Designed miniproteins, single chains. Designs and how they scored, part 98

Each design is a single chain, and the fold is of that chain. pLDDT is the mean over its residues in the fold that is shown.

## One batch from the design tools (miniprotein)

Design m3417
Fold by ESMFold2-Fast:
Structure m3417 (fold): chain A 75 residues (1-75)
Amino acid sequence: SREEVLKEARELLLEAHRALMEEADTERFYQKILELQALMDKNPELKEELAELAEFMLRSSDVEALERRFEELLK
């Protein structure tokens, strides 16, 4: 479902953020981004929203703001 896909994307983006910003684990970061790309390919109807969330995470690094954006999409 849309909700399940958005929740999976949220987990992938939060793990990517943690790997890059807290652990300096670039390999894990790239692995999570590849998993997000695969999720977008399987759900083309959500591709725009998922791309926007990924851009937001990479640009802001604000986990709380990212969580608020996921909440808005799940309404």
Scores: mean pLDDT 75

Design m3418
Fold by ESMFold2-Fast:
Structure m3418 (fold): chain A 90 residues (1-90)
Amino acid sequence: SEELKKEVENLIKEARALATTPEMQKRVDELEKKYKNAKTEEELQSILDEARDLVREGRKARLQEMLEKAKEIGVDPETIEALEKALAYL
């Protein structure tokens, strides 16, 4: 219970750091409200899974943004391919 709460808290913090859009910020705010209102281990597990998904989506969005900027400034094809490969593994 306490260990699960700490893991959820850490993932919400990471999701918050990755939330660069108003849409992502709202999703993190809603998840944080769910966490504060959670009464059961089942609710905490559901919130943990949602937090993991938000972190993955945030990481993908950041890599996608980096990839688009790299293409704009004419970064070498090998670096572009490496970024595309990293994005595919998330």
Scores: mean pLDDT 84

Design m3419
Fold by ESMFold2-Fast:
Structure m3419 (fold): chain A 100 residues (1-100)
Amino acid sequence: MELSREELIERALEVLEELREELEEAKKNNDIQKVRGIGTQLRVLVGELHRHGLISEEEAARVRALLDEAFASKDVEEMVELLLEAIELVERALRRRLEE
């Protein structure tokens, strides 16, 4: 691979930052469909990170639980809060891997 483990983690952190910005915009516009779309992108990213061993099965399961709760919600504010919590958990896990 041309990208190191550290470079892959850094790129994933960049994607997570973009998703945070998109969530803040979707919240302002009360756009539940956009929030759901961001949640789907986060689910795909978590699956890829887990597949490549960049997050643990426990960390992936915790994030998926937050995503499932967000998708069950009908309130944009609650969905955004849960998705931001999921992003924070993934960021924390990835930053911890950069220290190793």
Scores: mean pLDDT 84

Design m3420
Fold by ESMFold2-Fast:
Structure m3420 (fold): chain A 95 residues (1-95)
Amino acid sequence: DELERLVEELREVQAQANAEPDPARREELIERAIELQRRIVELLPDTPKSKLAEIFNTDESLFTDEFLEELKEKFEEEVKRLEEAREKRRAARAA
């Protein structure tokens, strides 16, 4: 339930950040997206495979331990991408 809410909120926050013209407000949205993705990664191993299938609209049989590790890695890569983008924006503002 919390995982489903976090995934939905993450999609909304990412869309808002992409559309936000104010750099300061965009940074706040990106920080929120990073926080949400970290929470999602933490909840993945404790979430029943049937619930994961519902949240991600896929077959439960696809949620092998290997697939869950790949999904976790994907979210971790996205967090890293957002953090790198944040640092580039900070450098641009400092220049």
Scores: mean pLDDT 74

Design m3421
Fold by ESMFold2-Fast:
Structure m3421 (fold): chain A 74 residues (1-74)
Amino acid sequence: SLEELYARLDVANVNATSRNEKARRQLERLKQKYEELGPAMKQQVDEAFAAHQALAQEELGKLETLRRELESAS
């Protein structure tokens, strides 16, 4: 059903957001450690964080697009 599909999209959205937050917190802890080791390592952690954020935004964007397609079809 459409209701069931919307519910699945909501769960997928929550799960994607949760995974992104967990990874962000882990990268922030590594960032603190890298600040102690040197500035070059801090940049690498920042780049990894940005890449992860971009992937999470892409996943959430695809879910939102699918939701809108379902709304327009319904």
Scores: mean pLDDT 68

Design m3422
Fold by ESMFold2-Fast:
Structure m3422 (fold): chain A 71 residues (1-71)
Amino acid sequence: MDDLRTVAQSVQDDAKKVAAESKDPKIAQQLLDAGQQAVQYADQGDRDGLLQSIQTVSQLSFQAKGQKPPK
């Protein structure tokens, strides 16, 4: 249980870091939301939900790094 919280906290911290570096406020918000969901799933003991949130954060992080912000 505590290990799930530790993993989720790491995912949330990474999501916050990428969101802070993102120039797209929509992607930044989605990263923050996905990171928060990871922590919520960990608190519920939902390992499958946590894994889904990790995948979502990973995909959004890739988009944040590769996508030019719309002007």
Scores: mean pLDDT 77

Design m3423
Fold by ESMFold2-Fast:
Structure m3423 (fold): chain A 76 residues (1-76)
Amino acid sequence: GFIEVFDNKEENGKVTSTVKITSDEGKEYVESFTVDKSDESIKKALETKLKMAEAGVLDQVTKDAAEEALKALEKK
């Protein structure tokens, strides 16, 4: 499989993330999502990103960063 991960982009109090995963079966999954930085929906966006990481083979740094961000959001 192929994996392309783009850094999070923050503009106008919103966060945009893009992840592209290509499975060994040739299926491509591309998700770009924009949420309010302080909105509860940012948690769902991060959870979706982690599910894509769990479904495919993502870089450990990307997985760790997403998990850490999710934990910080849940505690604060």
Scores: mean pLDDT 58

Design m3424
Fold by ESMFold2-Fast:
Structure m3424 (fold): chain A 99 residues (1-99)
Amino acid sequence: DKLLEELEEAARILEEKGYLELARDARLALERIKENPEDQLALGEGYALLAVAYALRGDVEKAREYMEQALRYFRKAGLSDAELAALRALLQAIIERAE
């Protein structure tokens, strides 16, 4: 499963960069997705952490792609338009700082 492999890589990147709590969150999202592959909230969290990890790696295009996937899954999980807008702004700020 490519998503689970990418989440483990994201956790490694976050840990190497000193973001230990985010690395833990990425591994927790991975375990939640393994237990329930249809967990829309866990998928949203996983893709958001992928966006952060790839931004830190300097892969801005993949980070933007993962941000859009995260927002799609958070919308399916029942987040409001206001919550989705706030998350987009946060992830975009992280990606722009990596440029």
Scores: mean pLDDT 87

Design m3425
Fold by ESMFold2-Fast:
Structure m3425 (fold): chain A 100 residues (1-100)
Amino acid sequence: KPSREALDLEARLALLEIRLAINKHLGYPQIEKAVKEGNVEEAKKLLEEMIKDYQRDLGEARTLRAEAAKIDPQLAADVSALETEIRNELKELEERLKKL
């Protein structure tokens, strides 16, 4: 039923979801540890690296949403939801960086 192109787009969405999960489950605890240990420079470095990762992933999500909209409106909606989540996470990281 799904086309090869639709399956490739679904795989790209899954990869973005996996990257977000890795950042939340592995990245955030490392940032919190650096903050708790008073290592402000390490915390800033980790936050700046994660902000760059989210900016890249947000760009990829925008491209994927535009491509998905032509083929699978439901997939485009799912990508749009992930784009919103990444944008909200990015905003929180930027605010955390300002407080350090």
Scores: mean pLDDT 88

Design m3426
Fold by ESMFold2-Fast:
Structure m3426 (fold): chain A 86 residues (1-86)
Amino acid sequence: SEIGEAAGRGAREVLNAAVTSGKMSLGQAVGAALSVVGAGAQAYFTGDVEGAVRTVLDTARWLEELGSLEAAEAARKAAEEIREAG
């Protein structure tokens, strides 16, 4: 599915940027990536694309607060791609 592809790509980009940033634990980086996957699943199964986008943008804000600016940008890009796919 287009939503699944967008969420999967976004999760991978968020994970790579978060790990590379050195601003968080591996568990926190995995958690951020899983939040993007979960948002994609929410959009796909419930049709709540705007709720999913909000969840991913909340993750982006948290990443930005940790100083992981590239991971935050990857999450914002994932939110846009999920919205476009829905």
Scores: mean pLDDT 87

Design m3427
Fold by ESMFold2-Fast:
Structure m3427 (fold): chain A 93 residues (1-93)
Amino acid sequence: DFQQGRQAFDQGDYDSAIRYFSNALSRNPNDSDILTNLGRSYARQGDIDNASYYGNRVVDLGDYRGALQVGIDVARSTGDTVSYNRLTNDLQS
């Protein structure tokens, strides 16, 4: 499921990515990689509410790198160039 979700995400099929990652999450509810990829998939669809929900769960688990990746995709989808540049620089630090 996780690998199939990643493949769907890489191909821009965010509906399928969400389904595969949701199935993976049902088996491991606190996996920060799965939560990060769910947040990113929702962000890429422009569903900022669900993206923020999963991004906050990633922060709560202490995975700040994963949270940065969700934030970057949210900033990109909302056209927030200032946040996009800041978060992208933080990720590369």
Scores: mean pLDDT 85

Design m3428
Fold by ESMFold2-Fast:
Structure m3428 (fold): chain A 69 residues (1-69)
Amino acid sequence: MDLVRYRFVFSGAREVVVRLRGPGHLVEVRTVSSDSPTIEVDVVAREDEFAGLELSPGAVVTEAGVERL
């Protein structure tokens, strides 16, 4: 199976927008907000369905991991 798990940890941002796109279309949009100085996001998508990740201005990635399921 071509499932991939992406894990991100962001610092310095109150809000992060995560977008998942397959070929030619938008699959999913998530906006994450937190009172914590750190925001954690876990994303699972097929290799063919994950095209990118878009961050809000000012977001800093402190941790990033990729795991093939």
Scores: mean pLDDT 61

Design m3429
Fold by ESMFold2-Fast:
Structure m3429 (fold): chain A 96 residues (1-96)
Amino acid sequence: ADAPITPEEAEALRRVVDETVAELRAAGVREDVVERFRRVAYASLDEAEENRLTRRQFLFLLADRVQDEIETLSPEDAAVLLGAFDRLVQRLAAVL
């Protein structure tokens, strides 16, 4: 998909992020890890809307930001954060 993410698509993606945050909290994931996930996902979506990024550009941006975050975490916390982003990417494939 080479078209820019629409405002309607971005809103749908924000709902997927909010659902993933709720699932992480229900699973007992630490709030600092949940907040890192939420911050990275929302910042990436905001940049996609502001700069009219395509789906491919958004996914590349998200992957790059996830890589930066996991480098600052313990292996255990990095695995949880990576799992959350894998879950997000799988759900995004259903709405994009």
Scores: mean pLDDT 80

Design m3430
Fold by ESMFold2-Fast:
Structure m3430 (fold): chain A 70 residues (1-70)
Amino acid sequence: SAPSVPAPVLSEEQRKVVEEVAEKLREVGRQTQKFLEQRGKLRADLKAGKISQAEFEAKVKALVEEGKAE
């Protein structure tokens, strides 16, 4: 049988807001994952000696700037 747990009595509008927030959080999570993955690649390049510490810092700043782009 379907669970008959009483949900909080939210209005239609309140439920839409909750759904919109959840969707935005998923998108933020996706953006965060991309940032972490790209930063991880830069860190691996630094460890392998492909880039300097200064280049690593500059590239991380560029990633932050890219994240502000539309």
Scores: mean pLDDT 74

Design m3431
Fold by ESMFold2-Fast:
Structure m3431 (fold): chain A 96 residues (1-96)
Amino acid sequence: AVELGKKGYEAGLEGLKTAKTPIQRAAGLAGYLGGKAGLEGALKAKGEKEKKLARDGGLSGYAGGVLAKTAKTAEQAAGGAIAGIGGYIDGMLALE
């Protein structure tokens, strides 16, 4: 969870900095937010449900960040943005 959140945070931030199009920026931002929320959730989560949400959030944020860096189509970049947003929501829910 913590490791995936860190990787998602880093990949999303790098994707955001290197993005050339609005959709790539959206994917990078979503990956950054998802990875960050998943990392914070993993560090602060005390219950089993919250730990699972943090893990799922970190994983989705990681996927968003990777797609921000590797997307060759607008559809792939949009998928990354959706995955990153889902990761952000799950990570924030882990924090309550």
Scores: mean pLDDT 67

Design m3432
Fold by ESMFold2-Fast:
Structure m3432 (fold): chain A 94 residues (1-94)
Amino acid sequence: SAELEAAKREINELVLQIGEAIKAKDFEKAKELLERLRAAVREYFARFRDPDFAEGLLRALESLLKLAKHYKAPEELLEMIEELKAEVEALMAA
């Protein structure tokens, strides 16, 4: 559906924006975008069962975690990414 594709696009765009904020060392913006990503992910998986998208998102979050560590992000941001990874992993275990 158009709604499903739009929601996936929004999630993918947020992931890209978080990566750019981390590279810019704008960690406050990265945290704000990550909270928006968490909300979008929760809304998406409340409506759609999509394990393939969840698996892709887990890989993207792992890449963001590695990027954040490379740019020496605050521990709070690392914990937020790890918490979202755990939430997405739980969605796949249904």
Scores: mean pLDDT 89

Design m3433
Fold by ESMFold2-Fast:
Structure m3433 (fold): chain A 113 residues (1-113)
Amino acid sequence: DVERVLELFDQLIDGRLGRVAPDTPLEVGFNISLELEELLLNLSREEQFEVFLREIERLEENPELMEEYRKVMIQLMKALGEEIPDLSKLSNEEQAELATELIERRRERLARR
């Protein structure tokens, strides 16, 4: 459900990681990220790209929300052992493709069991 994915992104970005006490953001963000991961894994590659592109385009108009999004992306890349690029130098399409590739890599890992 694309709408539920966008809802969880909005919850994650709308200050849950940035506005709560230091001990709370990691726990809340982790729980939202797990539900978001499960939903994203059930989307096609094309649907994942569309969701990420739409979210990035919405966030581009708000620098504070974009910074929270970058933190989430960095955390995901770190969890996968990937090198963290300078996300601020990537286009919206490049950022969406990066996010899609991370989810597909996770899907492949889970499929191998």
Scores: mean pLDDT 62

Design m3434
Fold by ESMFold2-Fast:
Structure m3434 (fold): chain A 108 residues (1-108)
Amino acid sequence: SSEKEKLLIEASDLMILLYNRSRGMTGEERNLVMDILSLASKGLTAIDNGDSEKAVEYAERIAELAKKLPDHIASTALRIASLIAEAAGNKELAERFRRLAEELERRA
């Protein structure tokens, strides 16, 4: 559907934003961002393949890794996780990640 396509495009745009915002990061934080981008890519592929369960697993893993990042980076990662969960049909999980992202943006 056009709505699902919009979610995937928005997630892709946020992945580019996350990569750009991670410039200047080193060590563990950089590795976490690269892991999140890898998981996001796998999540989008799972959605394209109709594997909603796998997409949700990737979204949850993104959210877990985001906890270890600075608030302004973590919020972007959580927005990506929210969009993947929403595209997978898990609206409750998507709303949870969206609320967490908004909270972190206020603390940043």
Scores: mean pLDDT 89

Design m3435
Fold by ESMFold2-Fast:
Structure m3435 (fold): chain A 75 residues (1-75)
Amino acid sequence: MKAEQAKKAAEEVVKLRKEMLLNGKTPELEEKLKEAAEKAAELLKELEEAGDLEAVKEVKEHYKKLVEEARAEIA
């Protein structure tokens, strides 16, 4: 399921971004974040191209919720 893979990729992006903000930027974390972000973007684009608008919406809403939660924790 590409939607579930995209959600997991989004979760990894938010997790890595939060770690960078709390513990500082390292080349290893930057590389992992870049890889996770590229994977998430690719999976989301594939869902959009397939016309699975429900899955796209679900992934975007999931990501937004994770970002809001992370933002509250690091504020």
Scores: mean pLDDT 78

Design m3436
Fold by ESMFold2-Fast:
Structure m3436 (fold): chain A 65 residues (1-65)
Amino acid sequence: MDELLADFSEEVKELVREAIASKDPATQHELGRRAIKLAEEEGLSPARVVLALMSEGITLPDLVL
């Protein structure tokens, strides 16, 4: 995870970590979408956030891919 998100802000990394730790699918999806939106606002690749979430078993709607 850290290698995929090394250049990202601590806010994005924190949202991804919280999504992974939550274990609740609805919360995972909400935090994941927030991390993607924040990454986009920071001018970073949202695809890297999606990849990090998917590697931990969190699947987002096709709208992000």
Scores: mean pLDDT 72

Design m3437
Fold by ESMFold2-Fast:
Structure m3437 (fold): chain A 98 residues (1-98)
Amino acid sequence: SLVDELVKAFEEAAENFTPQTALYLAELIDKATVEQIKEAIDRVPEEVLKKFFENLLKNPQALNAFVFFVTSSDKAPALSVYLSKYPAFKEFIKKYKL
């Protein structure tokens, strides 16, 4: 399922943080509904999700690739609000004014 692919993409991006893994995750987010994205995030282990957002913020190239794709999506505002529960993502939103 798309939710299973999203979970795997978050895990891969957390472990191997590159522009390519960030763009792949962004592509899946664009294809998914807001509810599917929330379900996938809820299924990702908390430590993996935190690691993903911390690594995203620390890697300017991967961060820029992710920002470019998600800001072109109509789902970006809803996703940003939901993910603002995570400190690393709050800083991401603040930095890029999403």
Scores: mean pLDDT 73

Design m3438
Fold by ESMFold2-Fast:
Structure m3438 (fold): chain A 107 residues (1-107)
Amino acid sequence: AAALLERARALVEEMLREVLEMIDNKAPAAEIRSVIARALSEIAALLLQVVRTEEQRAAVRAALIEAQNLFEEAVAALEAGDYEKAKELVRRAAEVLLATVDALAAA
């Protein structure tokens, strides 16, 4: 479990770094959406693999939904040209995912 949680953490941190760099370089919103979708899918698979209780599973699914909604808002902000709002929403989504990794590691 610890190795999978560290891998999930590394994927969240790498996704955050890549997405913020893409936003700063004014990459197309569709490309940013694709990177987020791929990373979030891999993170979800790792987190759901380490859950041991129904309570943990429900918490992980809730966090994934919250992060997905924040990423969708970020992409909408990019399409509107609000790059600062998009970066803030991406950071908030990453914080939700990292808090979930920390909660599972503490259990």
Scores: mean pLDDT 89

Design m3439
Fold by ESMFold2-Fast:
Structure m3439 (fold): chain A 63 residues (1-63)
Amino acid sequence: MKPVVARVSLLKTNPDTYVVGLYEDGELIGFGIGSSKEEALEGAKADYRRREGREPGEIEVVE
């Protein structure tokens, strides 16, 4: 199984917004945004499931 890497970014907006991108082999395969890191990560997982029709495997979170 190929590892999926989650890259977390914080946008300094008002309020602050988190962005999470999911990458496999360096390609963006899902993304999410939210008011918290956890919300953005769940959004990214939901986007991945919608595109691929399955849950992502092991996710490595990078901040």
Scores: mean pLDDT 76

Design m3440
Fold by ESMFold2-Fast:
Structure m3440 (fold): chain A 68 residues (1-68)
Amino acid sequence: VADEDLTVYSSNPQVLERYFQEMLARGLDPAHVNVYSTRSDLESKSLEAFGEALRAGNTGKVTFVDVK
């Protein structure tokens, strides 16, 4: 869906930074929250969903969350 809002989880801050910059380069407005999540179980699924959304040209709001 082209307008799907997504939350993206990663334990690797360099991965989140790369995706955040990629979205800025595409003219999008991603958010990065200043709190950590313990939901490491969501990491792989959210990253897969995000990759698919990027290829589909998704314009929904994307929020990046660090996992610790």
Scores: mean pLDDT 79

Design m3441
Fold by ESMFold2-Fast:
Structure m3441 (fold): chain A 83 residues (1-83)
Amino acid sequence: MSKEQREEEARLALEAARELAEEIERLARALERGELSREEFERQAVPLIVAMGLYTAAAAFLGDEEAAEEARELLERAKRLFE
């Protein structure tokens, strides 16, 4: 795999993590507005957190430390929404 291909795959993994973070934040806002129950929020958001963990690992494996750190920060922010 070329350096350019690894950088592209890492970028795509980071973009996927950002999209998952947005969806989790959308669900958290729905929960806050009473449009979604806590149980329904957890049912929908837990798989997204797991997926973010996988994309964080992919960014670390394929890309650089900066991309991996950004993905990790997004994951930690999303996890705080469960509290």
Scores: mean pLDDT 78

Design m3442
Fold by ESMFold2-Fast:
Structure m3442 (fold): chain A 65 residues (1-65)
Amino acid sequence: MKVEVKQVGDDYHVTATVGDTTVEGVFRGVSREEAERLAALMALGKLQEKVKKELEEKKKKEEEE
């Protein structure tokens, strides 16, 4: 996973790439490190949405219990 952070004024512009999926986010009122983590989670979330509908259904039930 590749994450790039750019500061523009009071905002952090973050780009996160996981495989062939890229997401961009703009975060205000957080640290650079938090903005980077949030963008990474968003990118992972998009990939997981495709897989977890079937494959993670059982894992989610067991992990949350």
Scores: mean pLDDT 70

Design m3443
Fold by ESMFold2-Fast:
Structure m3443 (fold): chain A 69 residues (1-69)
Amino acid sequence: DDALRERARELEAMARQLEEAARELQRQLDEELRAGSLSEEQVEARREQIRTLEDQAERLRREAEELRA
């Protein structure tokens, strides 16, 4: 079904945007670590934000794979 394939592409595009946002947050974290000392709690908070975006992207990619099956 072309509609299911189109939906899968949309989900993959959304996943790519979330993955890009996660990469940008990682770059910001790296910059903050270079600019000054972050507490362990601050580092974990940034990592949690990145993990949340990565988890959302993974779920969208899994949904897209199911639509192609």
Scores: mean pLDDT 84

Design m3444
Fold by ESMFold2-Fast:
Structure m3444 (fold): chain A 70 residues (1-70)
Amino acid sequence: SRIDALLAAGRYEEAAMLAAWEFLVQGTGSPRDLAEALRAAGRAAEAAGDLETAKRSFERADQIEREYGL
């Protein structure tokens, strides 16, 4: 998917923004997909040494999971 391609390219914020756009704006995405994209972005950022982006992604994923009971 486009989200997976962005994650592979190290574009973690863009991947999360796309998932957020689909869920929050288009109404066609899901909170689960957004949380998974954020967690994947966090893990990928951590593996790449981008600890700042990883931390922010995990915090956002946790917020979505709490809000939507995931």
Scores: mean pLDDT 78

Design m3445
Fold by ESMFold2-Fast:
Structure m3445 (fold): chain A 76 residues (1-76)
Amino acid sequence: MSKEEQYLELVKETIRLVEKTDPEFAKKLREALEKAKSIEELEKEINKLMGTLSEEQFKAFVEAVAEASRKVRAKL
């Protein structure tokens, strides 16, 4: 699996986990994924979205990323 494919899988798993705690933020992440023309654009859009989060939302997002990373690594 390429680094780009790993990043896309990580983003998709993160969205699935975030939907359980913050469905509105998950929707914004899905829109970023659909509209991004490259991995670099997706990363920039996600970073901007992270900047809009409250402290609680940011902590939940970081936990979701960590869990998604573990799941993606287990599939490799």
Scores: mean pLDDT 81

Design m3446
Fold by ESMFold2-Fast:
Structure m3446 (fold): chain A 70 residues (1-70)
Amino acid sequence: SMPYIASDETLMEIQRRILEYAEREGITNPLAISTALFYAMFLMTQSGEPVSPEEAFEAAKEVLRRREAA
């Protein structure tokens, strides 16, 4: 079996933190929120590295910027 570095509690906590951050900062773009969630969950499952909401949204901005530039 593939090793799981993140527990269900850890993944749920990351999701909660990202959604809370979006609400507090007034981020209303569903694509930005979805991209940040995807990035945080992906990085956790691949590397086991905890992702802050700030980092996740920075990554989302980069992904969306690249898509707009294409």
Scores: mean pLDDT 75

Design m3447
Fold by ESMFold2-Fast:
Structure m3447 (fold): chain A 102 residues (1-102)
Amino acid sequence: MKVFNSLEEAMKSTDPEIQSKLTAIGILMAASSLDDEGLDAAIKLLEELGITPPVPAGPHSEEEIVAARKEFLAQMKKGDAVGPKNPKFQSLADSIKGENSL
């Protein structure tokens, strides 16, 4: 299983499979309307790369984890602040914005 410690590490990969997954995430996030299915698809691609949003310390329900993931992806699409203590997510958001700026 391909597991990356960070989004930056995954983005530096020259593997075409990894680049294709990152491109698919970028396309999903750049869509004019990001629905729940698009969010779930982007999360699945991130999980396939071993990348998950940071989960705050403490007990969380599955509903809270899903909500946190959706909020993280929505913030990335908006280009605003990423989840707490993770500049790596900002790099992915900037990459998505770069493609949208074309």
Scores: mean pLDDT 56

Design m3448
Fold by ESMFold2-Fast:
Structure m3448 (fold): chain A 104 residues (1-104)
Amino acid sequence: GSEERLATLREAGDEIRKAFEEEKQNLEKSVRDAAETGGIDAAREAAQRELENGQKVLKEKYDELARRTGSRRLAESGYQSGLKELQAFADETLARVEAEVAAR
């Protein structure tokens, strides 16, 4: 019924938000840790690796949303928006870490 569909959307949305926040935390930690041991080049490599991992995790979550809702278009739109936000977060994190490394 309509209530079951809304509950499924809320649950899937919460799972996607949690996964997204975990991927951001993983990316920031990996980038900062890599910068401490190998400088900005290591940080850039860590950011690329975590972006690739985050893309796979988000794709899995959005593919599950498509299966649960029957709306591949909605899931694909959300996935593309999530990828842009994750890329922007990676770019901002690298800029901050690059400034911190330059200040040392």
Scores: mean pLDDT 84

Design m3449
Fold by ESMFold2-Fast:
Structure m3449 (fold): chain A 77 residues (1-77)
Amino acid sequence: METTKQLQEIGSDRLPTEEDLEERARKALSLGLDAEEVTYALTGSVYPGALSSGDKLKEVLKTEKRAYEVAEELLKE
């Protein structure tokens, strides 16, 4: 439960921009999260609302892929 609350703190009701992706990914990684957990933290809060719209769902899926890539790159540092 506490981990879920911390992930919600990192997440946002809106999809992150490219700059937001790096900043939020760094913050999530500082909590000891892996790339998959970081991706969920950055996009999970907006995902359920997007499921009723194909266009919004595509935008969320694109952002999920990008968030995972950013998290993996930061983990290589």
Scores: mean pLDDT 66

Design m3450
Fold by ESMFold2-Fast:
Structure m3450 (fold): chain A 74 residues (1-74)
Amino acid sequence: SPEELFRRFKAEIERVADEGLAQGLSPEELRKRIDEVLERFLAEHPDLPALYRENIEAYADFVLKQAVRRREAA
């Protein structure tokens, strides 16, 4: 279901951000990693309803902003 796909996406994008922060990646490297995950996920799920696509993109942006903020605050 789109809800299960969104749940899996949230878990994956959060894991990628946490791993990137733990590795000491720069804001630019964090953005690149998160963008790669987002682009791959959307490419794998082209039939995803528009509302869920928008929610996935918005969530990725939210996670990126939080990760960059945490990195810059360290």
Scores: mean pLDDT 84

